Designed miniproteins, single chains. Designs and how they scored, part 31

Each design is a single chain, and the fold is of that chain. pLDDT is the mean over its residues in the fold that is shown.

## One batch from the design tools (miniprotein)

Design m1129
Fold by ESMFold2-Fast:
Structure m1129 (fold): chain A 66 residues (1-66)
Amino acid sequence: IDEAEVTIALARMYVGIANILKSKGKLKEAAEEYRKAAELAESAGTEEGRRLAEEFRRKAEEVEKE
């Protein structure tokens, strides 16, 4: 398994946590977890990682009424 793939998998786990927090109305905590996911995805250094980072960053902005 490529290290970039592992990093993206970890980022997706943070998105899962953020989605649960959002469903519980914990919007600030959800935004923080989406940002962690974005940072991890971007750190993977791949095109896929950059695309996911943009998506996750947008989710964080939407959740906290960016």
Scores: mean pLDDT 82

Design m1130
Fold by ESMFold2-Fast:
Structure m1130 (fold): chain A 59 residues (1-59)
Amino acid sequence: MEEVEKLKEEAEKAAKEGNYEEAIKLYERASQIARQLGDFETFLELGKKIEEVRKKLEE
């Protein structure tokens, strides 16, 4: 599995389990790599997911 896909999968799993801080870290890593690869669509998708998880963390 490609690094970005692996990190997305792990982040989604962490978020579903309520481990929001871990999910944010994993999404941040995936986002950084996607941006480095020029994958603009994935970069924006991950940014939105990070915002959603951050809102849940503040609750």
Scores: mean pLDDT 80

Design m1131
Fold by ESMFold2-Fast:
Structure m1131 (fold): chain A 115 residues (1-115)
Amino acid sequence: AGHERLLRFKLFAKNGYEIAKKYAEEASKKNPEIARVLQAMADYYKALLDAIEKGPEAATEAVRAGRRFQEEYDRALKGKYGEEVKKMIDTINYEAQKKADEELARRESERAAAA
């Protein structure tokens, strides 16, 4: 239970970083304001992943990156692109969770086959 929950969280953060980074790079070509929020989201997931893997020494950066993402997201919600940013963040989180769940199911199947 505990190991599965930590692994799920780690896989979510890893996929969240990769997907958010891709969305930020694509958005940077069309809308720098949207790209800034999505890049802050990617930076937060990377810092969160580092905190999970490296422990307390990386936790300060995860807190800092999380605050920056929150500030950029709050700014965007008050601006012209608030609804677009919200939809992109919801999509990234959905895709990250889906990929994490799929990888967990695959690992459990591989473990069962090896027994």
Scores: mean pLDDT 85

Design m1132
Fold by ESMFold2-Fast:
Structure m1132 (fold): chain A 56 residues (1-56)
Amino acid sequence: SVLDILQSILDSKRVMAILQSEFATEEALKAATPEQLMKIPGIDEATARKIIEALK
């Protein structure tokens, strides 16, 4: 699922919790820009791009 993919990329329960609090739905997460993802502590530009690529 989307959550399993995110867990493999982020490898952090804290970052996963913050991501889920900021993006309540899969639709919101799939519509997120790299800049929006990078606002989360622990997500750099490379990680944000990996998330977007994996969710397409």
Scores: mean pLDDT 79

Design m1133
Fold by ESMFold2-Fast:
Structure m1133 (fold): chain A 79 residues (1-79)
Amino acid sequence: MSEEKIEEILKEVEKIAGELGKRMAKTVKQAIAQGVDANAALSAGLQTLARIAEENGDFEKAKKLRELAKKYGLKFPAP
C-alpha cells in the first residue's frame, strides 16, 4: 500500500472516530514504522475502532469505519 493511501485512510479515520481515531492513527503509524505490514496494522486498527463504536452504541460510526475498510480493500480477520 502506498504511503499516500495510508495517510489518506488515517485522515478519514480521524474524521470518523475523533480523538480515538487520532490515537489509533498514531498507533498504526508507529506499528508501520516498526515494520508491521501496513494492511495488517490498518485492518486491526479499523476493526478495533468499529468494535469500540458498536460497544458504545454508535452504530453509525461503526458502519462508516467498516465502509472505509471496504473502500480501501482492507480485510478484517474472518468473523
Scores: mean pLDDT 79

Design m1134
Fold by ESMFold2-Fast:
Structure m1134 (fold): chain A 85 residues (1-85)
Amino acid sequence: MEEEYEEALFKNPDKIVELPPELRARLEQGRKEIETLIEKNKDKPISEIMDEVAKLIRERARGFLERLLLTAYGMDLVFEYEKKK
């Protein structure tokens, strides 16, 4: 499940972390924007895609937790894209 997958990326096995619904909705939107950015930049080197993803996260994230989680999503999406090459 998407929610379980997202939480697994940054959850400690010893602790349960529950994300507020409002934050989760913003993270889902940000993740889709990152996916769209990667899709538009398929012909670029991975390093360039990573730089553009980092820029998007800096422009979109409103706080530390949102920035941290969007960075985790962005890295995961870039690594998934690299595996498809």
Scores: mean pLDDT 69

Design m1135
Fold by ESMFold2-Fast:
Structure m1135 (fold): chain A 65 residues (1-65)
Amino acid sequence: SMKQKAIKLAEEELKRVGVKVKSIRYEGDTIHVEIEEESVTKFAAAALRLIGVGFELGVSVKVYL
């Protein structure tokens, strides 16, 4: 399903950046990601990779701290 693909790709990209993931959910063609991160640079890297996932799948992305 799209939900399973979206969550899996988001998890893989976040793992590459090394941020701690509090939650990932997929709802209304949007990937919602809550992460724990104090570094602005690391947060930006995570957000950019998630935007890439959104473009690949044709879905929106929202990132929370």
Scores: mean pLDDT 84

Design m1136
Fold by ESMFold2-Fast:
Structure m1136 (fold): chain A 67 residues (1-67)
Amino acid sequence: KEAARKGAEEGIRAAGRDGGAATAAWHGLQSLEAGDVEAARKALEEGVRVSTNPEARKALEEALRAL
């Protein structure tokens, strides 16, 4: 739980100007806080798919592995 949340928060920060990745990471974080692991997984997978920043993508991939 903590590792997945931390990865999503880091993904938001690393995304910077990549609004698609930041939005997906934020949705993933909200879903994790709500306890909806399936919604979190889908949001984080979308974040990885749309990320143009390698560090943001890495953080989101780490969050997915922690689910």
Scores: mean pLDDT 77

Design m1137
Fold by ESMFold2-Fast:
Structure m1137 (fold): chain A 56 residues (1-56)
Amino acid sequence: GFRSKEEAIQAGLERRETASEEHRKILREIAEKLREIGDGIDKGIAEGKLSAGIAG
């Protein structure tokens, strides 16, 4: 009885570590994409504002 439970606990810990690594990778990718979107919006707004102004 107890040996199979120890194996299940071990598998659970291994799965938890793998999930943590995947979570960190996903969060990094999301942060990168959000930054790209933000930079694109900022540039678009700046260009639009210049075109609408007296200087454009």
Scores: mean pLDDT 67

Design m1138
Fold by ESMFold2-Fast:
Structure m1138 (fold): chain A 78 residues (1-78)
Amino acid sequence: SNEEEIEKLKKEKKELELEKEILEGILGIIEGVISLLESKGIAPSEEMKKKIEEIKKKIKEIEEKIKKIEEKIKELEE
């Protein structure tokens, strides 16, 4: 039934929202470390810059997945 599919989609959305929140927390920590290093006259490494870009890309991909799930839930509730 549509009800079982909606429940599954709501669970997937909650899991993605939690993953996004964790990644945003990690991003904040890395950005904080970069700011600290720059304040000490130390340039951030290419590895740190690459990690920032990878995390930002993952957050964006999760946001797009959440949006698609929200659209599917709306279609199933119509």
Scores: mean pLDDT 87

Design m1139
Fold by ESMFold2-Fast:
Structure m1139 (fold): chain A 71 residues (1-71)
Amino acid sequence: DGAAVLLRALALALGYSEEEAERLAELVRRAGEGDAEAEAALRPAAAELDARAAADPEVGLAALERAQAEA
């Protein structure tokens, strides 16, 4: 489950709490299993992650590199 692992690691690196990062990872897993409610919840969460990464490109790049290393 690389996508959930990457998203959890990225969220933690961007300053999300461990509990919130795990909720996001759970939504990714459920969406992958065909849960339409989880997929709908992921869209605004993904947009928020993108916005945080874009606000400081150096922090966003470092977070992405860390997430890829943990996956």
Scores: mean pLDDT 74

Design m1140
Fold by ESMFold2-Fast:
Structure m1140 (fold): chain A 64 residues (1-64)
Amino acid sequence: SEEELEAQKAAAAALAALAAAARAQGFTPTVTVEKVDDKNVKATVETPLGTASAIVPAEMALPD
């Protein structure tokens, strides 16, 4: 649905923001991507600032 896609975009942006914030502080975020189905992955970003995960479209997965 359109609402689900909007929520997934917001989640992907939040993961990217956490990774960027960690890098700005001199940390290296750990990014883990796990396949959920052919269209979606579970992306997890682990940093000393915090850990966040979300199910996002495979094309929105954070770069390694």
Scores: mean pLDDT 75

Design m1141
Fold by ESMFold2-Fast:
Structure m1141 (fold): chain A 56 residues (1-56)
Amino acid sequence: GAATEELIERGIRGVERLVAAGMPEERALALMRREISSALSPEELERALEEARRRL
């Protein structure tokens, strides 16, 4: 739903911002996983992280 899509987009923008600031990509992705894992199914979580990787 819209709330889940907003959460994912916010997470991806967070990863982009952290990587731009000099954080290693895998560390930024691990922080995103930690932040959103309780709100997403395992399948949704892995798709969100792959989308974040594609945008880096």
Scores: mean pLDDT 83

Design m1142
Fold by ESMFold2-Fast:
Structure m1142 (fold): chain A 74 residues (1-74)
Amino acid sequence: MSEREKAHALAFETARKLWELADAGKLTDENIEKVIEETRKRAEELGLSPEVIDALVEATRQLATALRNWQAEK
């Protein structure tokens, strides 16, 4: 499996987890930080480059913030 394939798989799993939390109304700051920490740790364990890890973490924070705001406006 290439770095790109590993990154895509991790990004998909992370996004799915955030959506499940959002659908359940459980997308709290604590749960968001936990998902980010778990994603960073897994990315490091997979040997992803620092640039890819930072991009995944940033994308995760942006998605979580968007979903959190969507829940608050609903």
Scores: mean pLDDT 80

Design m1143
Fold by ESMFold2-Fast:
Structure m1143 (fold): chain A 58 residues (1-58)
Amino acid sequence: GIAEIKEAFSFFDKDGNGTITAEELRSLGIADISELDKDGNGTIDFPEFVAMMVRNTS
C-alpha cells in the first residue's frame, strides 16, 4: 500500500529532502533514469516514484 511505498521512498531518500537523486539510483544499479526523471532535473519526486511502483505491481 501507500505506507510501504513511503517507507521504500524514505529508504532511498538518504538526504531526507523528499527526492531520490540519480546518484542514489546508480548506487542501486539503475543507470537509466530518463523514464523516471520527467522534469529532467536529475531527481525523482514522490509522485513519480509512486507511479512507477504502482505500475510495477500490476
Scores: mean pLDDT 65

Design m1144
Fold by ESMFold2-Fast:
Structure m1144 (fold): chain A 103 residues (1-103)
Amino acid sequence: SVADYLLSHLTLDQALIAAVLLGDPEAVKRIAEAAGLSEWQVYYLRGLAYYILGDYEKAVEDFEKAIEIKPTPRAYRMLAKAYEKLGDTEKAEEWRQKADELA
């Protein structure tokens, strides 16, 4: 798998960054869990990989799960960007406003 390849050639942190930038959500989940990251961080980072991949619906699902566990300004901003990509400008603005209130 991509995760096994990255983990055999890179450190956990380097493999995680590479998996996110490659837009490989399955590799991100496996590497983040191997790195001992919290559940909300796993959802957030997998959401980033989906966003880079262009799967904005899946990015929204993962960012919403991250926010349910731990609301953070970064997760709200990324959720807003994903809604923007889906053409939902009203939801994008609502989540941007929530990010500003938490910042």
Scores: mean pLDDT 86

Design m1145
Fold by ESMFold2-Fast:
Structure m1145 (fold): chain A 71 residues (1-71)
Amino acid sequence: EEEVSERIRELVEKMAEAVKEGDLETAAKHVLEALELLGRNRDSPLVVSEGLRAFLEHQDEFEKALAAVKF
């Protein structure tokens, strides 16, 4: 699903921008939305491949955003 893959990439990019700006709350929100969307589309090889690639391209920011998640 092209639209879903694009949305995940957008969320990951917004997460990375939020981390660089020091807005960890916004970064945590975007990483959770991206992970939820990826999880809902696990049966799509395209969505999984593109989603994982986007996270790997922003690995440092992803780790910081994930650490900011409160549960």
Scores: mean pLDDT 80

Design m1146
Fold by ESMFold2-Fast:
Structure m1146 (fold): chain A 89 residues (1-89)
Amino acid sequence: GKTVTVTVSVEAGKTATASATISEAGTYKVTVTASNDADVTVRVTQDGKVLAILKAGESKEVELEAGTYTVEVFAREGSGTVTVTLTQI
């Protein structure tokens, strides 16, 4: 199993984006952790398709193919650091 970690800084009302590269296809557990109880929504997307939507503190299992994914983090409220971890299971 491989783990891909993406960390972004967020501000209220703003969207931050980062890329996650998956080298091996499989089932991945996506977990979102936010500092300072920021109210954030994370979207994992590829080629315009939304594969997962998560809130801070949530985790979901998704099937991913090898490739580059965009991690979009929207902060409704709060600022700080958001960490998105994709762990192959």
Scores: mean pLDDT 83

Design m1147
Fold by ESMFold2-Fast:
Structure m1147 (fold): chain A 60 residues (1-60)
Amino acid sequence: MMDREQVIQAADEAGRRYGLSPEQTQRLRDAGLTLLDAGVPVEEVIRGIELAARHLAARR
């Protein structure tokens, strides 16, 4: 519930911060929600989103 909102917000903020494409940002949302649904703690999911966004930005 609240955790899903935090994951979506984190992905959107990371996408804006790192200048990701809409497709890359959607990929982060999907991956984060998948991890959350698998039982990964929300704080760990958010850290993973940040790391993934940074890697995507480096690759462009």
Scores: mean pLDDT 81

Design m1148
Fold by ESMFold2-Fast:
Structure m1148 (fold): chain A 95 residues (1-95)
Amino acid sequence: MEEKKKELIERFEDAVRAVARRYGLTDEQIEKLVEIGREAVEKAIENPDMDIDELVQEFLEKAREALPDLTPEQIAALERVFRGMIAEAKEEVKK
């Protein structure tokens, strides 16, 4: 699990950075999102029975608190990326 957990976190970090840059976030904002997202991915791996929607809502709440200037369009893009990564993480831990 340790190696798969690291790979999932790295893929999540890359995905968040790519989407955030596309939507015009600064490097500082991206790093804050990566930190928040890393914790959420770890929580999803440790709690495979948690609902994806619940994990996504928790992530978005923390992201809004850390980055109050995010536009609705940026938030929607981050929600889609995070939802996909949480689904992938849950699928991996079923092995």
Scores: mean pLDDT 77

Design m1149
Fold by ESMFold2-Fast:
Structure m1149 (fold): chain A 63 residues (1-63)
Amino acid sequence: SSERERKIAVYDSAAGISEAGETASELVAERNPEMREVAEKGKEISREVKKLAEEKKKELESE
């Protein structure tokens, strides 16, 4: 259904945004060591969001 496809697209987008956030956090840590703790926390949050989004997407794809 279009609703299921829409939900899958939303979770796919969330996973992509989270992956981009992880990359951005890594770049911040490399260019500004003073912000390393903030960057590491951002990376951790991004990984958690990506994992949840991927799990929800798999649930929808398996039904």
Scores: mean pLDDT 80

Design m1150
Fold by ESMFold2-Fast:
Structure m1150 (fold): chain A 60 residues (1-60)
Amino acid sequence: DLEELLKRAEEARRAAPAEQAELRAQLDMAIKEVKESSPDDPRLPLGVEKLEELIAEIEA
């Protein structure tokens, strides 16, 4: 569910400590890219995968 994934990404972004500033910045860009993508954008699956990877890194 894209909506739930975006919600998790926003929560991860807010919870990220200062030491993960670079990772937080990458997450901000990934969130923006996914939000700006159309449902039919062939790059949307790559954006979703990147979001999942960044969330996992912050939550680790």
Scores: mean pLDDT 77

Design m1151
Fold by ESMFold2-Fast:
Structure m1151 (fold): chain A 61 residues (1-61)
Amino acid sequence: PKLAKAKKDYKATKPEELTIKKGEGLVVLEEVDENYWKVKRISDGSTGLVPKEVLEILGEF
């Protein structure tokens, strides 16, 4: 799985999306399409779609 960090704040605009804050640790669960990836927030286990451009990939393990 890929480990990622939020590059910037993102507010969910749809129910399937996840609101994230800059600096939050995330795990990429699924690369849904070229623009949106399903992620899990490490701190609380919340899941949802975010634009891939707000993600910084830290590594794969």
Scores: mean pLDDT 84

Design m1152
Fold by ESMFold2-Fast:
Structure m1152 (fold): chain A 59 residues (1-59)
Amino acid sequence: GNEEEINAANRAGARAAILGQQGRLSAEEAKDLAYKEAVRRGASEEDARIAAEGAYQGA
């Protein structure tokens, strides 16, 4: 994707990771949320998967 799509994916991953750190989501739920939000914001499937993996590891 372009910079805007990559930034959208990164923001989705960061948000989901924060919710995981706060105990509101499991790591798997953070991964799912990050993927869905990245796709909703126009990220490519590849960028959405990367954001999801980041959220899983950061939760």
Scores: mean pLDDT 78

Design m1153
Fold by ESMFold2-Fast:
Structure m1153 (fold): chain A 62 residues (1-62)
Amino acid sequence: SDLEKALENAEKLGKLLAEGIELATGEKPKVTVEKVDDKHLHVKIETKSVKIEKVIPVSNLL
């Protein structure tokens, strides 16, 4: 399904962003991807010092 593909793509994107944040901060980020509804995913990337949180349309991740 489109949602399953979007989840896989969100996890890949989250991993790449986390690697960049770890390089910049020296802190290992926690990445969380959660379903909001059938059209939106909630992506959170957190360290002790930084929190990045966005709701992303599933269509943007296909």
Scores: mean pLDDT 82

Design m1154
Fold by ESMFold2-Fast:
Structure m1154 (fold): chain A 100 residues (1-100)
Amino acid sequence: SEKERAEILERTRELEREVEEARKRAEELRRRAEETSEEARELVREAERHLRMAEAAVDAALKSEDVTVAEANAEGAERHLEKARELLREAERLIEEAEE
């Protein structure tokens, strides 16, 4: 339905904004990790890979005219964003421990 497609597009645009904010956080943590922890650097690199996958999935969802394909890509973006956020939280914990 047109309403269902509109709701998916709105959710996907919100995910696009959240991915961009997570990218900014990853960039900051990457800088801090360079001087502190090799393990934290690896976690940030893995988070950056997930953010790239989330960004690609967001783009695919926004470009899709098929509601089912758009929904699947939006769900994929959300899963990759969630994984990236988990990795960034762990990286921040390790950085903070090393900065003590």
Scores: mean pLDDT 88

Design m1155
Fold by ESMFold2-Fast:
Structure m1155 (fold): chain A 56 residues (1-56)
Amino acid sequence: TYDELAEILEETARRSKNPEAREHFLRAAQAYRDGNLDEAREHALRGFKAMEEYAA
């Protein structure tokens, strides 16, 4: 369910040391809870991109 995806993203944000990734994952989680799938997907992708750039 979208609530389950939101919980996973919230937990990922809580464990992330990258503040940009954390912000995007929290916004993605809220968008999933609101049923805004396009916004949720956009923020999730931005969060993962921020994590990749931080790890490089």
Scores: mean pLDDT 80

Design m1156
Fold by ESMFold2-Fast:
Structure m1156 (fold): chain A 67 residues (1-67)
Amino acid sequence: MVEQLRTWTRQLETAVEVAASLGDRETLEDLSREAERLSEKAKSLGDEETAKRAQEVSERARRLAER
């Protein structure tokens, strides 16, 4: 489970960069919500490192979506 969350976080980071390069605000908003959910799940499992990284991804995606 923990390893899967780490892989998922890395995939979200890549997806955010791709969506940002395309100016796809709707996808960036969706990715922000997905990363926030992943952060909450990581916290519930005690994986603080993954939770923090996922929060950073969520915040970055939100900022990029807002311009």
Scores: mean pLDDT 82

Design m1157
Fold by ESMFold2-Fast:
Structure m1157 (fold): chain A 59 residues (1-59)
Amino acid sequence: MEKAEEAVRLAKAGKYKEAQKLLVELYENGDFEALEEAARLAREEGLEGLAGYAEALLS
């Protein structure tokens, strides 16, 4: 949960590379719940690119 919020925070700050790297780390660790939460939070904040990236990792 906290890592999902961190990824969204990084993207909102313009740190998209760091946000994407964090999502990849979550995927590699098997933290699929955190990836689902990141996609949801990104959608709520209008960050369509980040949401799509998280959703692609889950597919």
Scores: mean pLDDT 82

Design m1158
Fold by ESMFold2-Fast:
Structure m1158 (fold): chain A 120 residues (1-120)
Amino acid sequence: MEEEDRELDRIVELTQKALDAIDNGDREGALQALDELIAFAKEVKERIEKGENRPHVVAGLMRAASTLASAVGKGDEAARAQAEFDEILANPDMTPEQQLRAVDVAIEALRAAKEAVEKK
């Protein structure tokens, strides 16, 4: 499996762990999975800043962020992440600047989800 496929699998795995933890009332497990997703998104941002082209991984992060923000009732953040995901699917040749914007939106949505979990 190539690096990108492994990164996409990791995003899916962490998203599912966070969803399962949220559904089961496991606050600590949800926070751990969200922190790992946020850290991974920051790593992806750094790689794009260094000149890597990562549109599929960015799309995966946007889907995860939209799903998790929606699961905790952060509808505005979920809608913003979904809009960026739809834009990436329509234009996979996004510029590095557009990819960085999308990753920042994903990080904001994931942080909003984390804050919602912490307040429960």
Scores: mean pLDDT 82

Design m1159
Fold by ESMFold2-Fast:
Structure m1159 (fold): chain A 71 residues (1-71)
Amino acid sequence: SSARNEELRKQFEELLAKALEYLKAGDFDKAAELLKKAGELASQLPPEQRERLLTELYDAVGDAEGARRAA
């Protein structure tokens, strides 16, 4: 349902935000676990939403990695 998909999206965004904080802090094990969970949540969404969220995940991880390398 639309409400279920919105809740999954919200949980995805919360997991992604936490994972990015761990990634920036250099805690790669915790970041990887949270990113895996976020990806699993995205995989439960319809294709139209799944593609968008996975793109957001990859872009955000790339941005955080770029910031880490600049430090």
Scores: mean pLDDT 79

Design m1160
Fold by ESMFold2-Fast:
Structure m1160 (fold): chain A 94 residues (1-94)
Amino acid sequence: DSAYDRNQEEFEQNLQQLQETAQQVIEKLNEIDSALAERLREAYQRLMRSASHGSVRAALEALQQALRLLEEDPEAGLRAAEETIALMEELAKS
């Protein structure tokens, strides 16, 4: 196994997990705040146009945190979702 192949596989796995986690967060947000869900969908689409290993990992970690908080404390989850949208928009500018 080459280091290139490992990095490519990790990137593809992180992209798939990012897509799945984003979809789960969007679905949960649609039950609470459909406008926020749409904003997250748009931010995710912008991020995907300029995705890098670092941006994908950062967005995935933020979305995983938002998903956990939406399940445990919806108010904190909504704040985490807003922060995740802002992060994705900043990452998309790079």
Scores: mean pLDDT 83

Design m1161
Fold by ESMFold2-Fast:
Structure m1161 (fold): chain A 97 residues (1-97)
Amino acid sequence: SEKKKKEIEELKKKAEEALKEAEKLIEEIKKLSEEGAKKIEELEEKAKKDPEKEEELLKERQELGLEIREKIQEYMDKVKELLEKAEELEKKAKELE
């Protein structure tokens, strides 16, 4: 019974750590989205002010948008993996009760 209690506690702790890592990545996704939106808007405003550089700046804006989307997707995939890991650990803890 004491050995089972320690195993349940360890599984719950690992699940909590995985959830905490997922929450941290969600915060990073939010920051990347907000900072990325500002940078894209700055490039669009610069393109409006400089007709000679409009094509170059709009291309840079498009490339930045793709890079941000790819990085957000990588973080989202990792969040999904961490949430699935937490669920599996919680299930194992419940099965030992």
Scores: mean pLDDT 88

Design m1162
Fold by ESMFold2-Fast:
Structure m1162 (fold): chain A 55 residues (1-55)
Amino acid sequence: MNEVEKRVGEHDIRKYESLLSEEEVEELIRIAHEDPKKAKELLYELLKKKGLEPP
């Protein structure tokens, strides 16, 4: 991977596994396989709603 388009993909989603429900994690991982950009946006939206943000 030259540009690392999947910077916030399955691996990043799993880092927040303890902060999200199993259903949320599963859906985000599924979406990340289809569209990493959409998965990133949804992950950030969920984190913001919970008062959390990546470093």
Scores: mean pLDDT 67

Design m1163
Fold by ESMFold2-Fast:
Structure m1163 (fold): chain A 65 residues (1-65)
Amino acid sequence: SIEEAETEALARMMASVLGGELEFEEVDGKLVFTVRLESEEDAEEARKIGDSLGKSSGAEFRVEL
């Protein structure tokens, strides 16, 4: 869907800006994004962005160090 494409684009942009590695998969029709970052400060920012994206799209967002 358009919403899924927009969410994926925003997730990719966030990972690029924060210098993280992004992977995504679809599990039972739900998008799951995982971003790996090197600092707690960047991870905290990613969690806030991911929470916002999850609320609007229903996608799951995971942050790893």
Scores: mean pLDDT 77

Design m1164
Fold by ESMFold2-Fast:
Structure m1164 (fold): chain A 118 residues (1-118)
Amino acid sequence: MSLEERFLSALRQTLAEIRDAVANGDREALEDAVLSFADIVIKFAEKLGDEETAQKIRELSRKLREAIEKGDVEGALAAFDELYKVTLEYVKKHFPERYEEVKALLDEIRAEVRRALA
């Protein structure tokens, strides 16, 4: 399996986990799935030697985790929105041919996360 195919597979798995957590009202599972999404992006950025993206996502993951621990919903959403943007920039740079497919998956992830926090 190519790196691109593994990344897309990981994103699809993350979307499924987020959907299941939202459907079950499982806040802890939702929080874990969102943090796992950040870890996936870090892992794939590191595999391509993109330390700038990896570092940005590590900082955003830390902010997201801190907001979750404090019950800061607005802070968590803000950190997630930045993580979403950095991930799209990463895909545009390294997998431009997959950009629209990844964007569609990320848009679904973002919609589910925002729906759960409404």
Scores: mean pLDDT 83

Design m1165
Fold by ESMFold2-Fast:
Structure m1165 (fold): chain A 86 residues (1-86)
Amino acid sequence: SLVEEARRLLEEARELIKTATTDEQLKKALELLSEAVNLAARARDRELLEEAKELAMEVLKISKTIENINMAIGVILRAIGALLDL
């Protein structure tokens, strides 16, 4: 289901964020979070959208590159937009 796939992506992103030592690992986590937001929005799942938003905010705090900062902001804004549409 969309919910099960979104949850899987969120868990993968969470583990990657915890272990990340490189910009490329954080970028991969943001790509996973972006897809999780897409699936959670389609599922209209508030809990998954909130979790994706919180994880993207955590990535934003530790991001050192403009690319990762912009990607994290994008994920956060998309999650907020989806939450407002519920």
Scores: mean pLDDT 90

Design m1166
Fold by ESMFold2-Fast:
Order: structure tokens, then sequence, then C-alpha cells
Structure m1166 (fold): chain A 62 residues (1-62)
């Protein structure tokens, strides 16, 4: 089940597999990788990468 979420702050990628997001950017959560990170796709850029779960606000289940 996919989740719609939003970045609560600006996020800069620190690792090659990480996704950079701007505050307020909406993402589709594709997969929960572990307790700290999700695989997400930016709805603005179409890029995929890992994002810290604590920096995302859940908006809706799709």
Amino acid sequence: KKLLAQAIEDIEAKEPDDLSLKKGEKVLVLEVVDDYKVLAKSLETGKEGLVDKSKLKLLEEL
C-alpha cells in the first residue's frame, strides 16, 4: 500500500541513494526500508531515493 507524504523541512542527499527534497515537497512512499528510512519518489522531480522517516509527514494512504 502506497503512502502520500510531505517533507517537513529541506532535505539534502548525503549518500548516492538518498533523495533531496524541499520543505513542502510531496512524495509517494514506495517501500519502508527500515525503522529510519523509506524509499520515496518525488512527485515534483520524479526522482527516487531514500528519505529519513522523521522528516516526512503522512498526508494520505493511496
Scores: mean pLDDT 81

